Designed miniproteins, single chains, continued (3). Designs and how they scored, part 50

Each design is a single chain, and the fold is of that chain. pLDDT is the mean over its residues in the fold that is shown.

## One batch from the design tools (miniprotein)

Design m9717
Fold by ESMFold2-Fast:
Structure m9717 (fold): chain A 101 residues (1-101)
Amino acid sequence: LSPVMKEVINQFRGIATLSELYVAKKMIESGNEKLIPLVIKNVETAEQDALDLAEEKNVPEEVKERIKKLSKQAIEAIKNKDYESALKTLDELIELLKEIL
């Protein structure tokens, strides 16, 4: 595969990962507590996808550690029903991931 083809694939992966987090935010905002297990799963999936993409892009270790920290912080806030903190942390994670695309 050419470097250009790898870059296009990585851009699609980035969009997919961001979409997972936007869907998680929308599920929290819906107020439907039946969706909370799916919200947690979406955040966990987005964390793994983001870390895989970060590795492919040779992102600094500091940034990968920040992805892990923000993901764990968001999940713990969700588990504690602190949805305001969860949404704020998900926004920080989305903003970080936009920088690595």
Scores: mean pLDDT 86

Design m9718
Fold by ESMFold2-Fast:
Structure m9718 (fold): chain A 90 residues (1-90)
Amino acid sequence: SREELKERVLELIKKYNKSPEIAELFLQVLDTKPIRPGEEERIVEEIEYALKNLTEKQLIRMLNDLLSYTSPDPITALDVRGAANVYGLK
């Protein structure tokens, strides 16, 4: 469920010692975007990848970009990976 996904993401934020601002932005993304059924595990894996590989400033840029994208399509693991790859190079 979305609530289980949010709890897992908050556990990852705590694990990687990220700021409350990062936590708030992730919760906003997960509340705003529809989640494709069966993608939850892959989305968690891609979020952990982003948390491992991006600075807090890069994470903020990535998350604000995801929040600004108004596609009717559900968010997928590939969307998260794509955003992380773009901002990991900047």
Scores: mean pLDDT 77

Design m9719
Fold by ESMFold2-Fast:
Structure m9719 (fold): chain A 91 residues (1-91)
Amino acid sequence: MKKAALLGTSLAIGPEAVEKIKELAEKYDEVRVFVAAEEDKEKVEEAAKELEEKGVEVVLLEEESRELALEHIEEAQKVVDEVVEAQEKAK
């Protein structure tokens, strides 16, 4: 089983990013996307629904301030690295 995790922002979750994430869903058994979204929540929700229909898990990092959102990004990045590292050890 292969796992992949991605970190993005509301601005990074555009049509091109959605298409690339769908490609990853074909290569990996499980794909998770962590989105730090204080801006354009409606756009993020629309992209999340489209990705979930393709079997991608979307995790929204909700925060009221930009600075706190950056801390959530750092925490999500650690989880991404752990998921990838755990998969390599499972081989």
Scores: mean pLDDT 58

Design m9720
Fold by ESMFold2-Fast:
Structure m9720 (fold): chain A 68 residues (1-68)
Amino acid sequence: DVEALGELAKAIQDFIANPSPENEARVLEAAERADPYLARLIRKHGSVAATLAYLVEQGHAGAAEAQA
């Protein structure tokens, strides 16, 4: 659902602006509604910050391989 993805994006923005346990929990809750795979990654990496760093790294690696 596009609306659920919008709520997830907002939760991530709120977490980046103020990294607190409450905002981290909101990201997890939104991810479980919009993207259960992302929720699993957050649990696997142990934090939202570590998961976002992993996703950025994967995105950059994929783009570099496609362009190189």
Scores: mean pLDDT 73

Design m9721
Fold by ESMFold2-Fast:
Structure m9721 (fold): chain A 108 residues (1-108)
Amino acid sequence: MAVVRGRAASGAALAVQVLAPDGTPVGAGGAVARAGETREVGIRFADGSTAVATVTTGPDGEVTVEASGLPAGTTVRLYVAPDGVVDIGADGTVSGAELVGEAVAEAS
């Protein structure tokens, strides 16, 4: 499991990106920050597999991303686009957003 923390204003676009151990993007999924809400983010990988991350936005804008079932040594990144627009590529690239947090997935 990987746990990433960051901050986002309510209404900001969020992207959760997964990187292989070599730093290559392998998957990503998007959501919108909603103060006081927990949302599921579907992550699509370039190999056609999928995973789900849970994104919780606290009332003060603290964002917690919890991702499970990821291969050990993968990196999870949280990006925030304050303007509400983020671009996610089919290969897991993320553009138009700021990197606010990252964590390495532990062996399960």
Scores: mean pLDDT 81

Design m9722
Fold by ESMFold2-Fast:
Structure m9722 (fold): chain A 99 residues (1-99)
Amino acid sequence: ERAVELLRETAEEARKLADEVKDIAPGVSKTLRKAAEILERMAELAERDPSPEVQRKLLRDGAEVLRFAAEKARKSGLTDVANRLEELAQRLEDEADSL
C-alpha cells in the first residue's frame, strides 16, 4: 500500500472505532475522531510531497497519534480498541520502514 492510501484507510478505521464507542466512552470517541482528522491531514501532506523522507515522517507521526489514542482507550478500559489501535500504528511503522 502507498503511504497516502494507508494513512486514509487508517483514518477511516479510527473513525469506525470512534462510532463503535461513542455511547460507551464519548471521550475516547472524540479522541479517535480527532486522530482520524489528523491522519487525513497527514495523507493530504503525503500526497503533496512524494519524497520518501516526508512520507516516512508522516507515517511515523501517524503511528504516534494512534498510540496516544490507544493509551486513552486503555485507561478507559477499552482494551480491545487499544490493541486494534496499536495494530494500526504498527502497520504505519512497517510501511515507514519499507520506504
Scores: mean pLDDT 88

Design m9723
Fold by ESMFold2-Fast:
Order: structure tokens, then sequence, then C-alpha cells
Structure m9723 (fold): chain A 100 residues (1-100)
């Protein structure tokens, strides 16, 4: 639904803005570009709402792995990983609502 897509975009943008303080600029910019591409495709109807959510979950999981393997401080890793885990759980709940 249009409302669900808008709420999802807002939640993702909020998390991305929060974690960007704790990430290298290059990684933050790369992730933002990929998120913006998924948003554009969803708004243009090129992907379904389900595909949009699955794409976002995949990006969050890939970023989580990159952060775990990175040279970031353990404190910055914890902050980013907690935010990403919360986002993934939220997106999976939204995905389950779309299946009903």
Amino acid sequence: TKELTEETIEAVEDVLEKISEYLPKEIAEEVRAKVEELIKKAKEGKISPLEFLEGLIKLAEELKKRVEESDLSEENKEIVLIELERLIKYLELVKEKLKK
C-alpha cells in the first residue's frame, strides 16, 4: 500500500541518518544510494511492496555483516548493529502484514 511504503521509507531514512554518524562516509553514501534506488523503483511500481521490503532487509543484513567485519570501534559497531537489528525486525513485521 502507498501508506505502508511511505511509513517504511520514513523508518529506513531515520535509521540511516542515525547510523551515518558511526559509519565511514563512503559506506554511508553507498548504502544511501542503494536505499534511494529501491525507493525510486517502489514509487515507480517497478518492484512490488514485498520486493521493496525484501530488498531493504537484504541491504540491512549486508551492512550488518560489513560493520561486523570492519575496523570500527567496538562501541560504534554496537550502536550500528543494534539499530540495524531493530530495523530488520521492523521490516520483517511489515512484510508479514503484507502477506495477510
Scores: mean pLDDT 84

Design m9724
Fold by ESMFold2-Fast:
Parts: sequence; structure tokens; C-alpha cells
Structure m9724 (fold): chain A 93 residues (1-93)
Amino acid sequence: MLSVEELIERLEELAEKAVASKDSEEAEKYIDEGLRIADQLVGQKLSPEQRERVKEALRRLAEAALEKIKDVTKAIAYVLRTIGLIFELDLSE
């Protein structure tokens, strides 16, 4: 298993790659992997700084979904999932 710090770094990389993606299929792959990592991180004990980094990466994944995913229903589903994860992080103190 990757450490919490390694998971956060990977999530940040995936968010940047999703935003930089040239097509919908490429963006979807990075968003799907990023959301899987975020799901793992929500269950972990995070510092306030680590929480803000995860929330920022989730916001960038949502941006990538809206800009790059051609299927509108799928794009909305990704955005709603990122919002849900951000809410869970805020509840964790």
C-alpha cells in the first residue's frame, strides 16, 4: 500500500493530467483513478494541510470532468462524486 503522502501526490498528479487531457477518454481514465485514490484518503487520518490538498485536487478533477467529458450525465456524476468526497473530508475535522 502507498503511504498517505504518496496517495495525495498521486491524486494531485492525476488531477493535473485530467485537466491537461486532450480527449474525453483520456480524462475519464485519470478522473476514475483519482476518485479511487480520493475514496481511500477519505477513510484516513489527514492533517489540515493534507485535507486541503485533497479538496483542491478534487476541485480540479471536477473542473476536468466539466471541460473534457463529452457525456454530460457522466460529467455531472463525476462532479457530484467530488462534492460528496469534499463534504466527507469537511466532516472529518
Scores: mean pLDDT 85

Design m9725
Fold by ESMFold2-Fast:
Structure m9725 (fold): chain A 77 residues (1-77)
Amino acid sequence: SMDKLLALINSLSDHEFAELTPDDPPDAVGVISGEPIYVAAGEGVRDTRSGLIAHTGDLYYALLEKPLRDPNAPIPA
């Protein structure tokens, strides 16, 4: 759920979750422990590399270590 994602973000220290710099990948949403983090949202949009998937209504939120290969591509069967 969205509450799980918010709880994770709120549990991180300022040293663990940082704002993006111009040198970070443009599709990243933040940095955790020096690694860029990506958020994927959408019905069926997910990455198995993520350790966290949160569902709210008809949307899934995942923290990804790397971006999806193509965020507009259908997930392979």
Scores: mean pLDDT 42

Design m9726
Fold by ESMFold2-Fast:
Structure m9726 (fold): chain A 84 residues (1-84)
Amino acid sequence: TATAEGSTLTITASGIDLSTLLQLTLTSGAESHTLLIVPQGNGEVTILVDNKEAYEATYEISGDTATITTSKPLPFSGEFTVVK
C-alpha cells in the first residue's frame, strides 16, 4: 500500500529497498500513477512521476515501510495500492 499527502509518500511493501532502481504503479480506482525511483545514495532518491516530472527526495526505511519526503509537494494525494 501507499499513502501520499503533500511532500510525504509512505510505501509499505514486503522487502522494500530504495537503494536500487525501482518502478512502482500506484492505483486507486480509476486513478493511476507510475513512479520510477532512482537511487542517489545516502538515503536520497529522484522520483520520476508519470514520466513527466522529477522530484528530489530523502527516505527512511523501517521494516517493510519506506517514508519518503519530497523537496516539493507531490501532484497527487490519497491512499493507493502498490503494484511492482
Scores: mean pLDDT 83

Design m9727
Fold by ESMFold2-Fast:
Structure m9727 (fold): chain A 80 residues (1-80)
Amino acid sequence: SISQIVEDWKAVMEAALAQDPEGFLARARELDAQIQTLSGEEGIELTIEFLRELATRLGPEQQAKAQRVIDYLEQLRAQA
């Protein structure tokens, strides 16, 4: 469900923030700034790459949550 994907997203963001607060916030601000100027499809692609990068630095539980969010975004992109 969308609610579960939102919870998975929040969990990944919280884990990344806890691991590297300054680096995470800098990357998140850059993503927000870029998304404001992009098409929906480009914004989805950029968000997927952001999640993949974060997942490489997190443990297996958070990697699984990130993968579920990525799978959802890939489905949205395919339907665009």
Scores: mean pLDDT 82

Design m9728
Fold by ESMFold2-Fast:
Parts: sequence; C-alpha cells; structure tokens
Structure m9728 (fold): chain A 63 residues (1-63)
Amino acid sequence: SERELIERIALHEAEVAAREALAAGASPEQAFDIALRHVLRVPELSEEEARRIAREAVERVLA
C-alpha cells in the first residue's frame, strides 16, 4: 500500500540519519532524537508512528 511505501521510505531515511549521527559520535539517544526530527517532517505519519520508526531505525543501525 501507499502507507507501507511511505513508512519504508521514512525508515530508510531515518536509518541514514541515525547512521550518520552515530558515525559522528552521537549517543544512541541523540541519534534517536535526530532520526525522530527527520521522520516528523513526513506529514502522513503521526508522532507515535514517527517515534516507532525512529526507534526501529536506531535499533537496525546498532544491530
């Protein structure tokens, strides 16, 4: 679905943001905040959905 595509793109972009933040020496908490701010720019996503995606992104980068 279009929603699934939007979530997949948001997750990918959040992973890029989280990876760059962590590579620059940010903590996992800081990387989450950076990824969350990025995902919150997507108007189709609620704050709850954005937080879930940002958390998943940081977890994937740290795995």
Scores: mean pLDDT 88

Design m9729
Fold by ESMFold2-Fast:
Structure m9729 (fold): chain A 87 residues (1-87)
Amino acid sequence: SEKEERLRRARELLDIGLEVMRKRINGQLTPEDEAAARERIRALLPEEYLPVFDKLVEKYGIAEAAFVLAHYLARDVTPEELLKRIE
């Protein structure tokens, strides 16, 4: 169940990232779209991942942050280990 829930959240993060990326490529991404995506991602993350998410958005952008988080959540990587990789 815990593994299934983690993989479900990873899938939703991928879907959000793809939505944002598609809109960006088509020149249709609004600040409102980015704000909505950011809130959706925050709701999917445990509290301890929120600082990591903020750093990923600053370095790479919101779609890329969603893809990175999806990858590492699927692999059950801790927020401490993920922070080491994005410093």
Scores: mean pLDDT 84

Design m9730
Fold by ESMFold2-Fast:
Structure m9730 (fold): chain A 88 residues (1-88)
Amino acid sequence: SEFEKKIEELEELLEEVKEKILKEKDKEKILELLAELEEKLLETGELAKKENAPREVVEKLLKKAVEVGRLAGEKLAEQDPSLEVVPL
């Protein structure tokens, strides 16, 4: 089904984004990855509604997405305080 294919694509994307976030130090790159992930999740959500996807499958996917977002949030929080090595 179209939804099953989208789930597979999104699972692969989630894993790739997770690995990138763990290695990435650039705040802008992390935000770009989060934006791309959010777009794919919205597309998949629309397909889930149209295809009458099982709730359990949708919930599992959302749980993985929340985990990736949490990791990204932690990385972004590390960048919020100034990392300036030279004090004023």
Scores: mean pLDDT 71

Design m9731
Fold by ESMFold2-Fast:
Structure m9731 (fold): chain A 73 residues (1-73)
Amino acid sequence: SNEKILEQMKLRLRMMGLIVEAELAIKNNDEETLEKSIKELEEVKEELLKLGDNKGAKKVEEFIKEAKEKKKK
């Protein structure tokens, strides 16, 4: 439905902001901020799954895995 699409778009907007924060934390070698952003992204993943946005949730999960791998490189 249109209302569900709107809620998915709001969550994807939050996802984009958190990804930017995580990318900046990686660039600045700020592991504390990166860990915090990852935890918030995991919350967004759960909310996307509740709304049936399996593609969005998978994208978040893939980013979390990549970010964790970059943490000490």
Scores: mean pLDDT 83

Design m9732
Fold by ESMFold2-Fast:
Structure m9732 (fold): chain A 83 residues (1-83)
Amino acid sequence: MVDERLAEIEKKIGKLSPSNRELTRGLIEAVLEVEPHRKKLEKEIQEIYEKNPDMSKKERGKLEVEAGVEEMTLIFRKMNELF
């Protein structure tokens, strides 16, 4: 509902040099823009777990890593657009 993460992050950003603050804000913007896709991936993973309850911890870990790589790829793409 109210996202207090932004207030916490802004307080930490305020301690950085001006150049690092701009880079950090750009990264936060990219992460926030990708967040709806991340939530969709989390839902899809949960549905896979429900359909495959016998899935091993290793198999679940691999699926989560693959989703993380997809998220990072989208973040890097957005960062490239902001530069």
Scores: mean pLDDT 75

Design m9733
Fold by ESMFold2-Fast:
Structure m9733 (fold): chain A 83 residues (1-83)
Amino acid sequence: SMEEQLKKEIETLEEAIRDLRARVEAGEVPLTTALFLALVLSSEAYLIKEKAKKYNMSQEIVDKIEAVIREIEELLARLRALL
C-alpha cells in the first residue's frame, strides 16, 4: 500500500540520518560534506511530508516524518554552528 511504502521511505531516511550523525561523531566525514548530505536528506524529508499530506496519510505517518524533519533541522543547526 501507499502507507506501507511511505513508512519504509521514512524508516530508510531515519537510518540515513542515524548513520550520518554517527559518522560525524566519529570524525569520518568533513563537516562541509556532512552539511551538504544533511541538506539533501532535508529535501527528501520535505518531499515525503508533501506526499503524505497530498494523499491524506494517517496521523502516525505525518507525526513520524515531522519528527524526522526536526532531527534533521537539529543536526543542520549543530553543523552550521561548527563551521
Scores: mean pLDDT 87

Design m9734
Fold by ESMFold2-Fast:
Structure m9734 (fold): chain A 73 residues (1-73)
Amino acid sequence: MLSAEELLEKLKELAAQIKEALAQNDWATVGALLGEAGRLLAKLLEVGSEEQIKEAEEIAQDILAALLAAKAA
């Protein structure tokens, strides 16, 4: 069973991978990674503390900002 700390760390890794895929214009990989990030976010909401959930929100906002910037370019 993954701890909330391990889930949060994996979410950070996925955010980095999403940004790399966006830089390569690989939207298929972006879609797959977003699906996995959504699953990790759901688990964090179930087992995470308020502070961990807030950090996950900040990571999700960072991903959204990167997606919007890629579409605007």
Scores: mean pLDDT 83

Design m9735
Fold by ESMFold2-Fast:
Structure m9735 (fold): chain A 70 residues (1-70)
Amino acid sequence: SLALVGFEHEDPEKLAEEIRKYAEEKGIEIVDLKIEGKGVYVTARTLEEAEEIARFAESLGAKNVRVAEI
């Protein structure tokens, strides 16, 4: 199964770059990453990896963070 992390940030493109770097450092595969307005949506292989990304995003000021298994 896959998992989705969605959140909002004032600078979504910069946050997306930081997330890609974090995922690379942690060995987390980003299956997909989309930016829509102020929203950033990241698809990971597992719920655990998605939750790790969510925690990192929150540490950088992300708002309305949601995680769901898909």
Scores: mean pLDDT 87

Design m9736
Fold by ESMFold2-Fast:
Structure m9736 (fold): chain A 64 residues (1-64)
Amino acid sequence: SPLEERLKRYEKELEALRRQLAEVEARLDPSNPVDVATLAILKAAISFLEELIKRIKEEIEKES
């Protein structure tokens, strides 16, 4: 279904973002406001995708 295809894509994107977050955290200069902002943006993007994935899973379960 289109929802299951979207779920699979978002799960892959979430894995990639989590990997990227780990790399950024390892290299982060906390005294650099650009680096701090980049970290915050990545964390926000991950939280947004986690909520989207949750909503899509709930919709798939309702239509099953």
Scores: mean pLDDT 84

Design m9737
Fold by ESMFold2-Fast:
Structure m9737 (fold): chain A 100 residues (1-100)
Amino acid sequence: DPAARAEEARLRELYRRLQEEILETMAKDLGKSVETIRRGGDMGALTNKLGVSAEEILERMAKSEEERERVERLLKEATAEQDARIYAQVRAAVARARAA
């Protein structure tokens, strides 16, 4: 259904813009860069996924350049998985609100 695909694309774009606004607002309120807030989020996503501390992740990254690159990929993957889960929850909440 082209209309359903267009609505899904609109909701995904709205979600992306809201995520950017949240990061910018947090950066401003905390007096930090957007990159710092984003890095904190990436670290949080990975620590939650693996059940390890941020210190353990930093120690792993310090072992070698190859390990740093591997961990950077895991950080991006964990953030993408977390974003997908949050988006699915938002999508389900919107569907419930429309049904009410």
Scores: mean pLDDT 83

Design m9738
Fold by ESMFold2-Fast:
Formats: structure tokens, sequence, C-alpha cells
Structure m9738 (fold): chain A 107 residues (1-107)
């Protein structure tokens, strides 16, 4: 998906940013891309992409970068929950719980 490639590019920019205001702007742009996704499968792929980026870079991430990535994962998973049925609904619930739990641990 071209939209998932755009999301990946924004996430890579977020990983290189040390400025809180820039991280927030990149997060909001990533949310706009997530909002443009129309099916639960693509939204779950977006959540998976954010999680993969977080896990691959966890030792290098600032607190602000970790929070932004977890908030994006949660945002994508919540949107997938709204559109998902059956197995996709269950996957969305699992990702919401994981992202929300990780966010709580950072506070």
Amino acid sequence: SAKLEELKELLEKLLKSTDKEEIEKLKEKAKEIIDSLKDAEELLEAADLVREVLEENKDKLSLEQKKALLELELYAARRALELGEGELLLKAIGRILDAAGDLLELE
C-alpha cells in the first residue's frame, strides 16, 4: 500500500527527531495517513508497522518517541476495532491492550 509506505517514511523521520514539537507534528501527520485507511486489515497492518518500528529501535528511542509510537499503534488499532469483524476484531482488541499497557508503563 502506498499509504503504508508513506506512514513508514513518517515513522523513520520521527525516529530521527529529537524535538518534541517536531515529534508531535509527525505523529499528527501519521494519524492523517491512518485516518485515510478504510479497512480493518490495512489498519492492523499500520499498527503492526508501528510496533515493528518500536521494537527494532527500542534501545535508541527517547521517552517522547516511544510515547508517540505507542499512541500511533493504539490509534490505528482502535480504528481497526471500529471496522473489524470476527478474527480482525479480536486482533484489534489484543493490539489495543498491548499498546495501552505499554503506554501506562511509561507514565
Scores: mean pLDDT 86

Design m9739
Fold by ESMFold2-Fast:
Structure m9739 (fold): chain A 94 residues (1-94)
Amino acid sequence: SRLEILLLFRIIAAESEVFVARRILETKPNDEKALELAREIVESAERLLEDARRELEENRDTFSPEMLAYLESRLRRVEEMIEEVRKELEEREK
């Protein structure tokens, strides 16, 4: 369905943004401008994830149990990745 495709694109986009933010932290740990960009990218990923979560819950009945399990697992993975990057960014602000 169109909704499945759009949800997957949002999840992939959020995952990609978190990957880029993590890469910035690894390659430019002392660059204040790069760290600011990483924060903005994480905020963008958080919004994409929130939108995906909302759409999944609103349209739960349109998915097979297998697809729901898959989307839920993908969302949880990205949530964990965001939390890890966010914690590292907070440690660098102190």
Scores: mean pLDDT 85

Design m9740
Fold by ESMFold2-Fast:
Parts: structure tokens; C-alpha cells; sequence
Structure m9740 (fold): chain A 85 residues (1-85)
């Protein structure tokens, strides 16, 4: 069902953005500017891919949830960049 596909998409997005957050936190601990920038770029790319999938499912609710997950990952990556300079 579409609901099952939306649930699977959101579960995948949650895991993917959490991985970006974990990578950003490691970059901050290591003061690695290049890895922090990499985390920002990964978050942007992942958002575009997941938004495309949400649009294919015609789910504005999935789209909104993905945008919220993206903002959390982007915030972590930006903080990592600031901590690394």
C-alpha cells in the first residue's frame, strides 16, 4: 500500500539522516573541516533524493517529515563546521 511505502521511506530517511548527524559529530570531535563540509553536501543530496521519492508517492506528509529530518542533519553539520574552524 502507499501507506506502507511512505512508512518504509520515512524509516530509511530517518536512518540516513541519523548517519549524517553521527558523521558530523565525528568531524566536530576530530576538527575536520573537509569532513564537516562533506556532511553538509551529503545532507543536501540525501534531501533531494528523498523528496523525489516522497513526490512520487504524492505524500506531502512524507515530504514535510523529510524536510524536518534534513534540517536536523544540516544543523548538526553546520555546528561541526563551526567547531572545526
Amino acid sequence: STADQVAALLAQATRTFQDVIDQAQQAAQQKDVTRAIGAILRAIGDELDFLGQADQLNSPEARAHIQQLYQQALSAARQALQSST
Scores: mean pLDDT 88

Design m9741
Fold by ESMFold2-Fast:
Formats: structure tokens, sequence, C-alpha cells
Structure m9741 (fold): chain A 69 residues (1-69)
């Protein structure tokens, strides 16, 4: 597998509560729309996915501690 892609998948699972399959599918959709994932940081990819899903990046108390602390 692609080590960079794996980091994106893990971040999406951790921050947005997505399954691995959901995270990989959303990344594929972004690539199919012409988004160059290799030009983006992990945080930028997470923000793009969160925006697409209409969700906050702080979905849990753990997420609040992770982002704010």
Amino acid sequence: GDARRERYVEALMEKLGLSREEAEELLRQLEDEGVDLSALTVDQVVEMVARRLGRSLVPTAEGVRQVLA
C-alpha cells in the first residue's frame, strides 16, 4: 500500500469516525474529482472530507482534547 494514503485513511478514521472502507472511498472520490492528494497535508484532506460530509472536526470529547490541547 501507499504509506501516505495510509496516513490519510488513519486520520479520517480517528478524527471523523469513518471505517477504513469509507475513508478509502472518500479519498478515491476526491482523486476522481481531480484533487491531487499528494499536494495536500493530512489536515487539509481531513477538512475537505469533513466539509463534504457536513461534519465538524470535533465529533467527540476525545476529538476536542486532540484538537484543542
Scores: mean pLDDT 71

Design m9742
Fold by ESMFold2-Fast:
Structure m9742 (fold): chain A 81 residues (1-81)
Amino acid sequence: PLVTVTVTVTVDSGLGGAAVEVGGKIAVGHVEGPSDGSLATAVSVLEFEAPKEKGAVTRREPPAGEGGGEVRAEVEVEVRE
């Protein structure tokens, strides 16, 4: 069956979360500083593993946000038993 998974990543300092797809897996990582290479202070990442299927993941990041930016990624993965 087809399953749609929505991934939400919370970032600090206006940083964004990174989404990675590997060998049919979907993983969401964090992204460091905005420009000068400052370390991310508070970043939440989610990791989703798909059963040998590839998923499409999209990441969204706010252009100018302060007070902890929130990034939301929508990923579609097909689950097989």
Scores: mean pLDDT 36

Design m9743
Fold by ESMFold2-Fast:
Structure m9743 (fold): chain A 105 residues (1-105)
Amino acid sequence: HMTEREKALNEVSRLLREAVDRIRELMAAGKTPEEALAEVTAYIEPRFRELISKASKEVKEDILDYLERVKRTLENLAKQGDELARLLAEVVSRMIEIVKEELEK
């Protein structure tokens, strides 16, 4: 019923929400921001790679546009002192690298 694009963007949004929740949980458990970032990136990367590998070229380009917009918003929040936004921007940057890598294939 949903388009392939809508399903893919919903899954990307879900992964970003999982990343936020995991960063919060890890930092609450006493992990440093850098340790939380490393663990969350390791969790997100294989899941995101599987999602991207199944997407059409057009959907990959739409995901890239979406992630670049999200990154700009998060970087602006990070400049205002939002540490969670800073860490999430790093996760999104890695996701952007993965999409660009897959588009080069």
Scores: mean pLDDT 88

Design m9744
Fold by ESMFold2-Fast:
Structure m9744 (fold): chain A 68 residues (1-68)
Amino acid sequence: GPPVTVENTAASGRVQRVTTDDGSRAGLAAAGGQAAGGTTKVIAEDGTVLVESRDGGEAGRAALAAGA
């Protein structure tokens, strides 16, 4: 699918970004970020923010769908 970027901001303020064309990897990155107690953004190839959420399930579903 088209590449998506998952940006995880932990409660500590640490930011981790993962860019992948694999929706399953994007979904796992979103879930991992939420386990750290933070906010997750799912960003499309054109830079559009598709989801910004504190719910890893919402962010993970959006990342999986966008990367499919």
Scores: mean pLDDT 72

Design m9745
Fold by ESMFold2-Fast:
Structure m9745 (fold): chain A 108 residues (1-108)
Amino acid sequence: MLLKAVAEYLLDQGDVAEALRYITLALKNGEISIEEAAKLVARVGRRLGLPDELVEKIENLPKMSVEEARKVKDEAIRALKERGASPEVIAAFNEVLDAIIKKLEEEK
C-alpha cells in the first residue's frame, strides 16, 4: 500500500485531516520512518499557520527525548486551537504526534 503517496496527494488537495490520518497509518504500518513522518507533519503544521520555530521543533521530534516530544505536542495542539483549526484537524494532528511519540518510546 502506498499510504505516504495517498497522504501527500490528500495534502495537495487540501484535505489536511485525512492526510494526517494516512501519515499515522503509514507510520504505524512501518511504511515510513519517524523522520519522514515528522517532516510530513511539519509541512502540515506550516500549511496550518504554525510559527516557524514550532515547525522546526516538529521536524526535530526524532532527535528529542520522549518528554521533550510530549511538550512539543502540547505546544502544537495549543497553537492549532488558538488559530481556530477545526476539531477534526486537531484530533488528527494529536493522533499523528502520539504515534510518533509512541515510536520514540519503542526505539529509545
Scores: mean pLDDT 84

Design m9746
Fold by ESMFold2-Fast:
Structure m9746 (fold): chain A 61 residues (1-61)
Amino acid sequence: AAQQAEFDRHRRMRALLEELKALPSPDAQEAAIDRWLAEGRITPGEAAHLRSVLGLETLTA
């Protein structure tokens, strides 16, 4: 009964990651994340997490 929101978030984030991995380039992945963020499909925190996991953040470059 508890933690359904976290389970649903994990499932959603996994599905989004698989969708992003199917895209042919980092530019396409960034465009998809930006689109999902603009549509309200993901939060800014979720967008940052997806970028971090895929190595799209260039904070140290």
Scores: mean pLDDT 74

Design m9747
Fold by ESMFold2-Fast:
Structure m9747 (fold): chain A 92 residues (1-92)
Amino acid sequence: MEELLEKIVNEIRKAVQDVADAGGTAEEMLAAATRVIVSHLDELTLEQLKEVLNKAREILVSIAQERGLDVDEVKELADSVAKTLLRYAEER
């Protein structure tokens, strides 16, 4: 399902970019990415979820750098959410 992952990653990029363009915070960008990922959780295997989380982290860091946001804060927030979502997926 290469096309599914590409679609989800593009939805994450758009959601995060829309928040950044509106002057949103690091937490708001992370919330937008998380909402997209959660909407697709039932469609993703654990391995696919890990790949999506890694790509989401890269997108969040890239946009944070471009916007002059605290990259270390964005990384910590992204890693925290990823850990929570992976635990949820493993408990299913």
Scores: mean pLDDT 83

Design m9748
Fold by ESMFold2-Fast:
Structure m9748 (fold): chain A 62 residues (1-62)
Amino acid sequence: MSIRAAELGYRNARELYQKAEKKAQEFKKDPSKKKAYEGFEEQAKRYRESAEWLSRALEALK
């Protein structure tokens, strides 16, 4: 993997993680939005995992 590709992937995953996390926080206060909260929390988790993996890949490529 090229460093450039990993950096772009990391930036994208980080941005998507932040957006999903904000949406999860918005729905956390409303019990009728529990399924939406769970969905965005799961999205945030997956994007966080991708960002962490790409961060480790960037460190390993040096």
Scores: mean pLDDT 77

Design m9749
Fold by ESMFold2-Fast:
Structure m9749 (fold): chain A 68 residues (1-68)
Amino acid sequence: AEEAREELLRLLESEDPGVRKAAILVLLTRGDEELRERAIAVARETQLPDVEPPAEAVQRVVALVKQL
């Protein structure tokens, strides 16, 4: 669904470094081509956060990908 895609893109731009890292890592593995390309671009443009992604954030991103 478009709403899930918009939420995933929002999470890639999150001010929370753990949430942003969770979105990048999940989308690189489970995203479609467009979302994967976006995650790669974000990882290259921004410093990848030196934090452990929260399990809850990872689960949220995975649930959103399943709604696509």
Scores: mean pLDDT 79

Design m9750
Fold by ESMFold2-Fast:
Structure m9750 (fold): chain A 96 residues (1-96)
Amino acid sequence: MVEVPVYRAVIKLRALTPEQEARLPQFLADVLEALRAAGAKIVKAEYSGPYLTIEIEAPTRAAVEEAVRKIKELAQQYGLEVEEIEFYEEETVLLE
């Protein structure tokens, strides 16, 4: 078994208007496309009223930071507020 670091970030976003809340599914779709191009993936996405919490994973810290930057840019385009961003590193056990 080999332990490899995995880089993750949790981003919590808030819709400021009902119109913005209605656009959250389109925002999530745009995020998925942007992350796919960057080699990052969504581990979890959760809706809670006006809030959308997204957890992302990438093979390097630089890739996670770039993915978060793209999410921030998309959030600005959609008019969403970025409430919280947390970066963390976990070890993943690889089975051969």
Scores: mean pLDDT 78

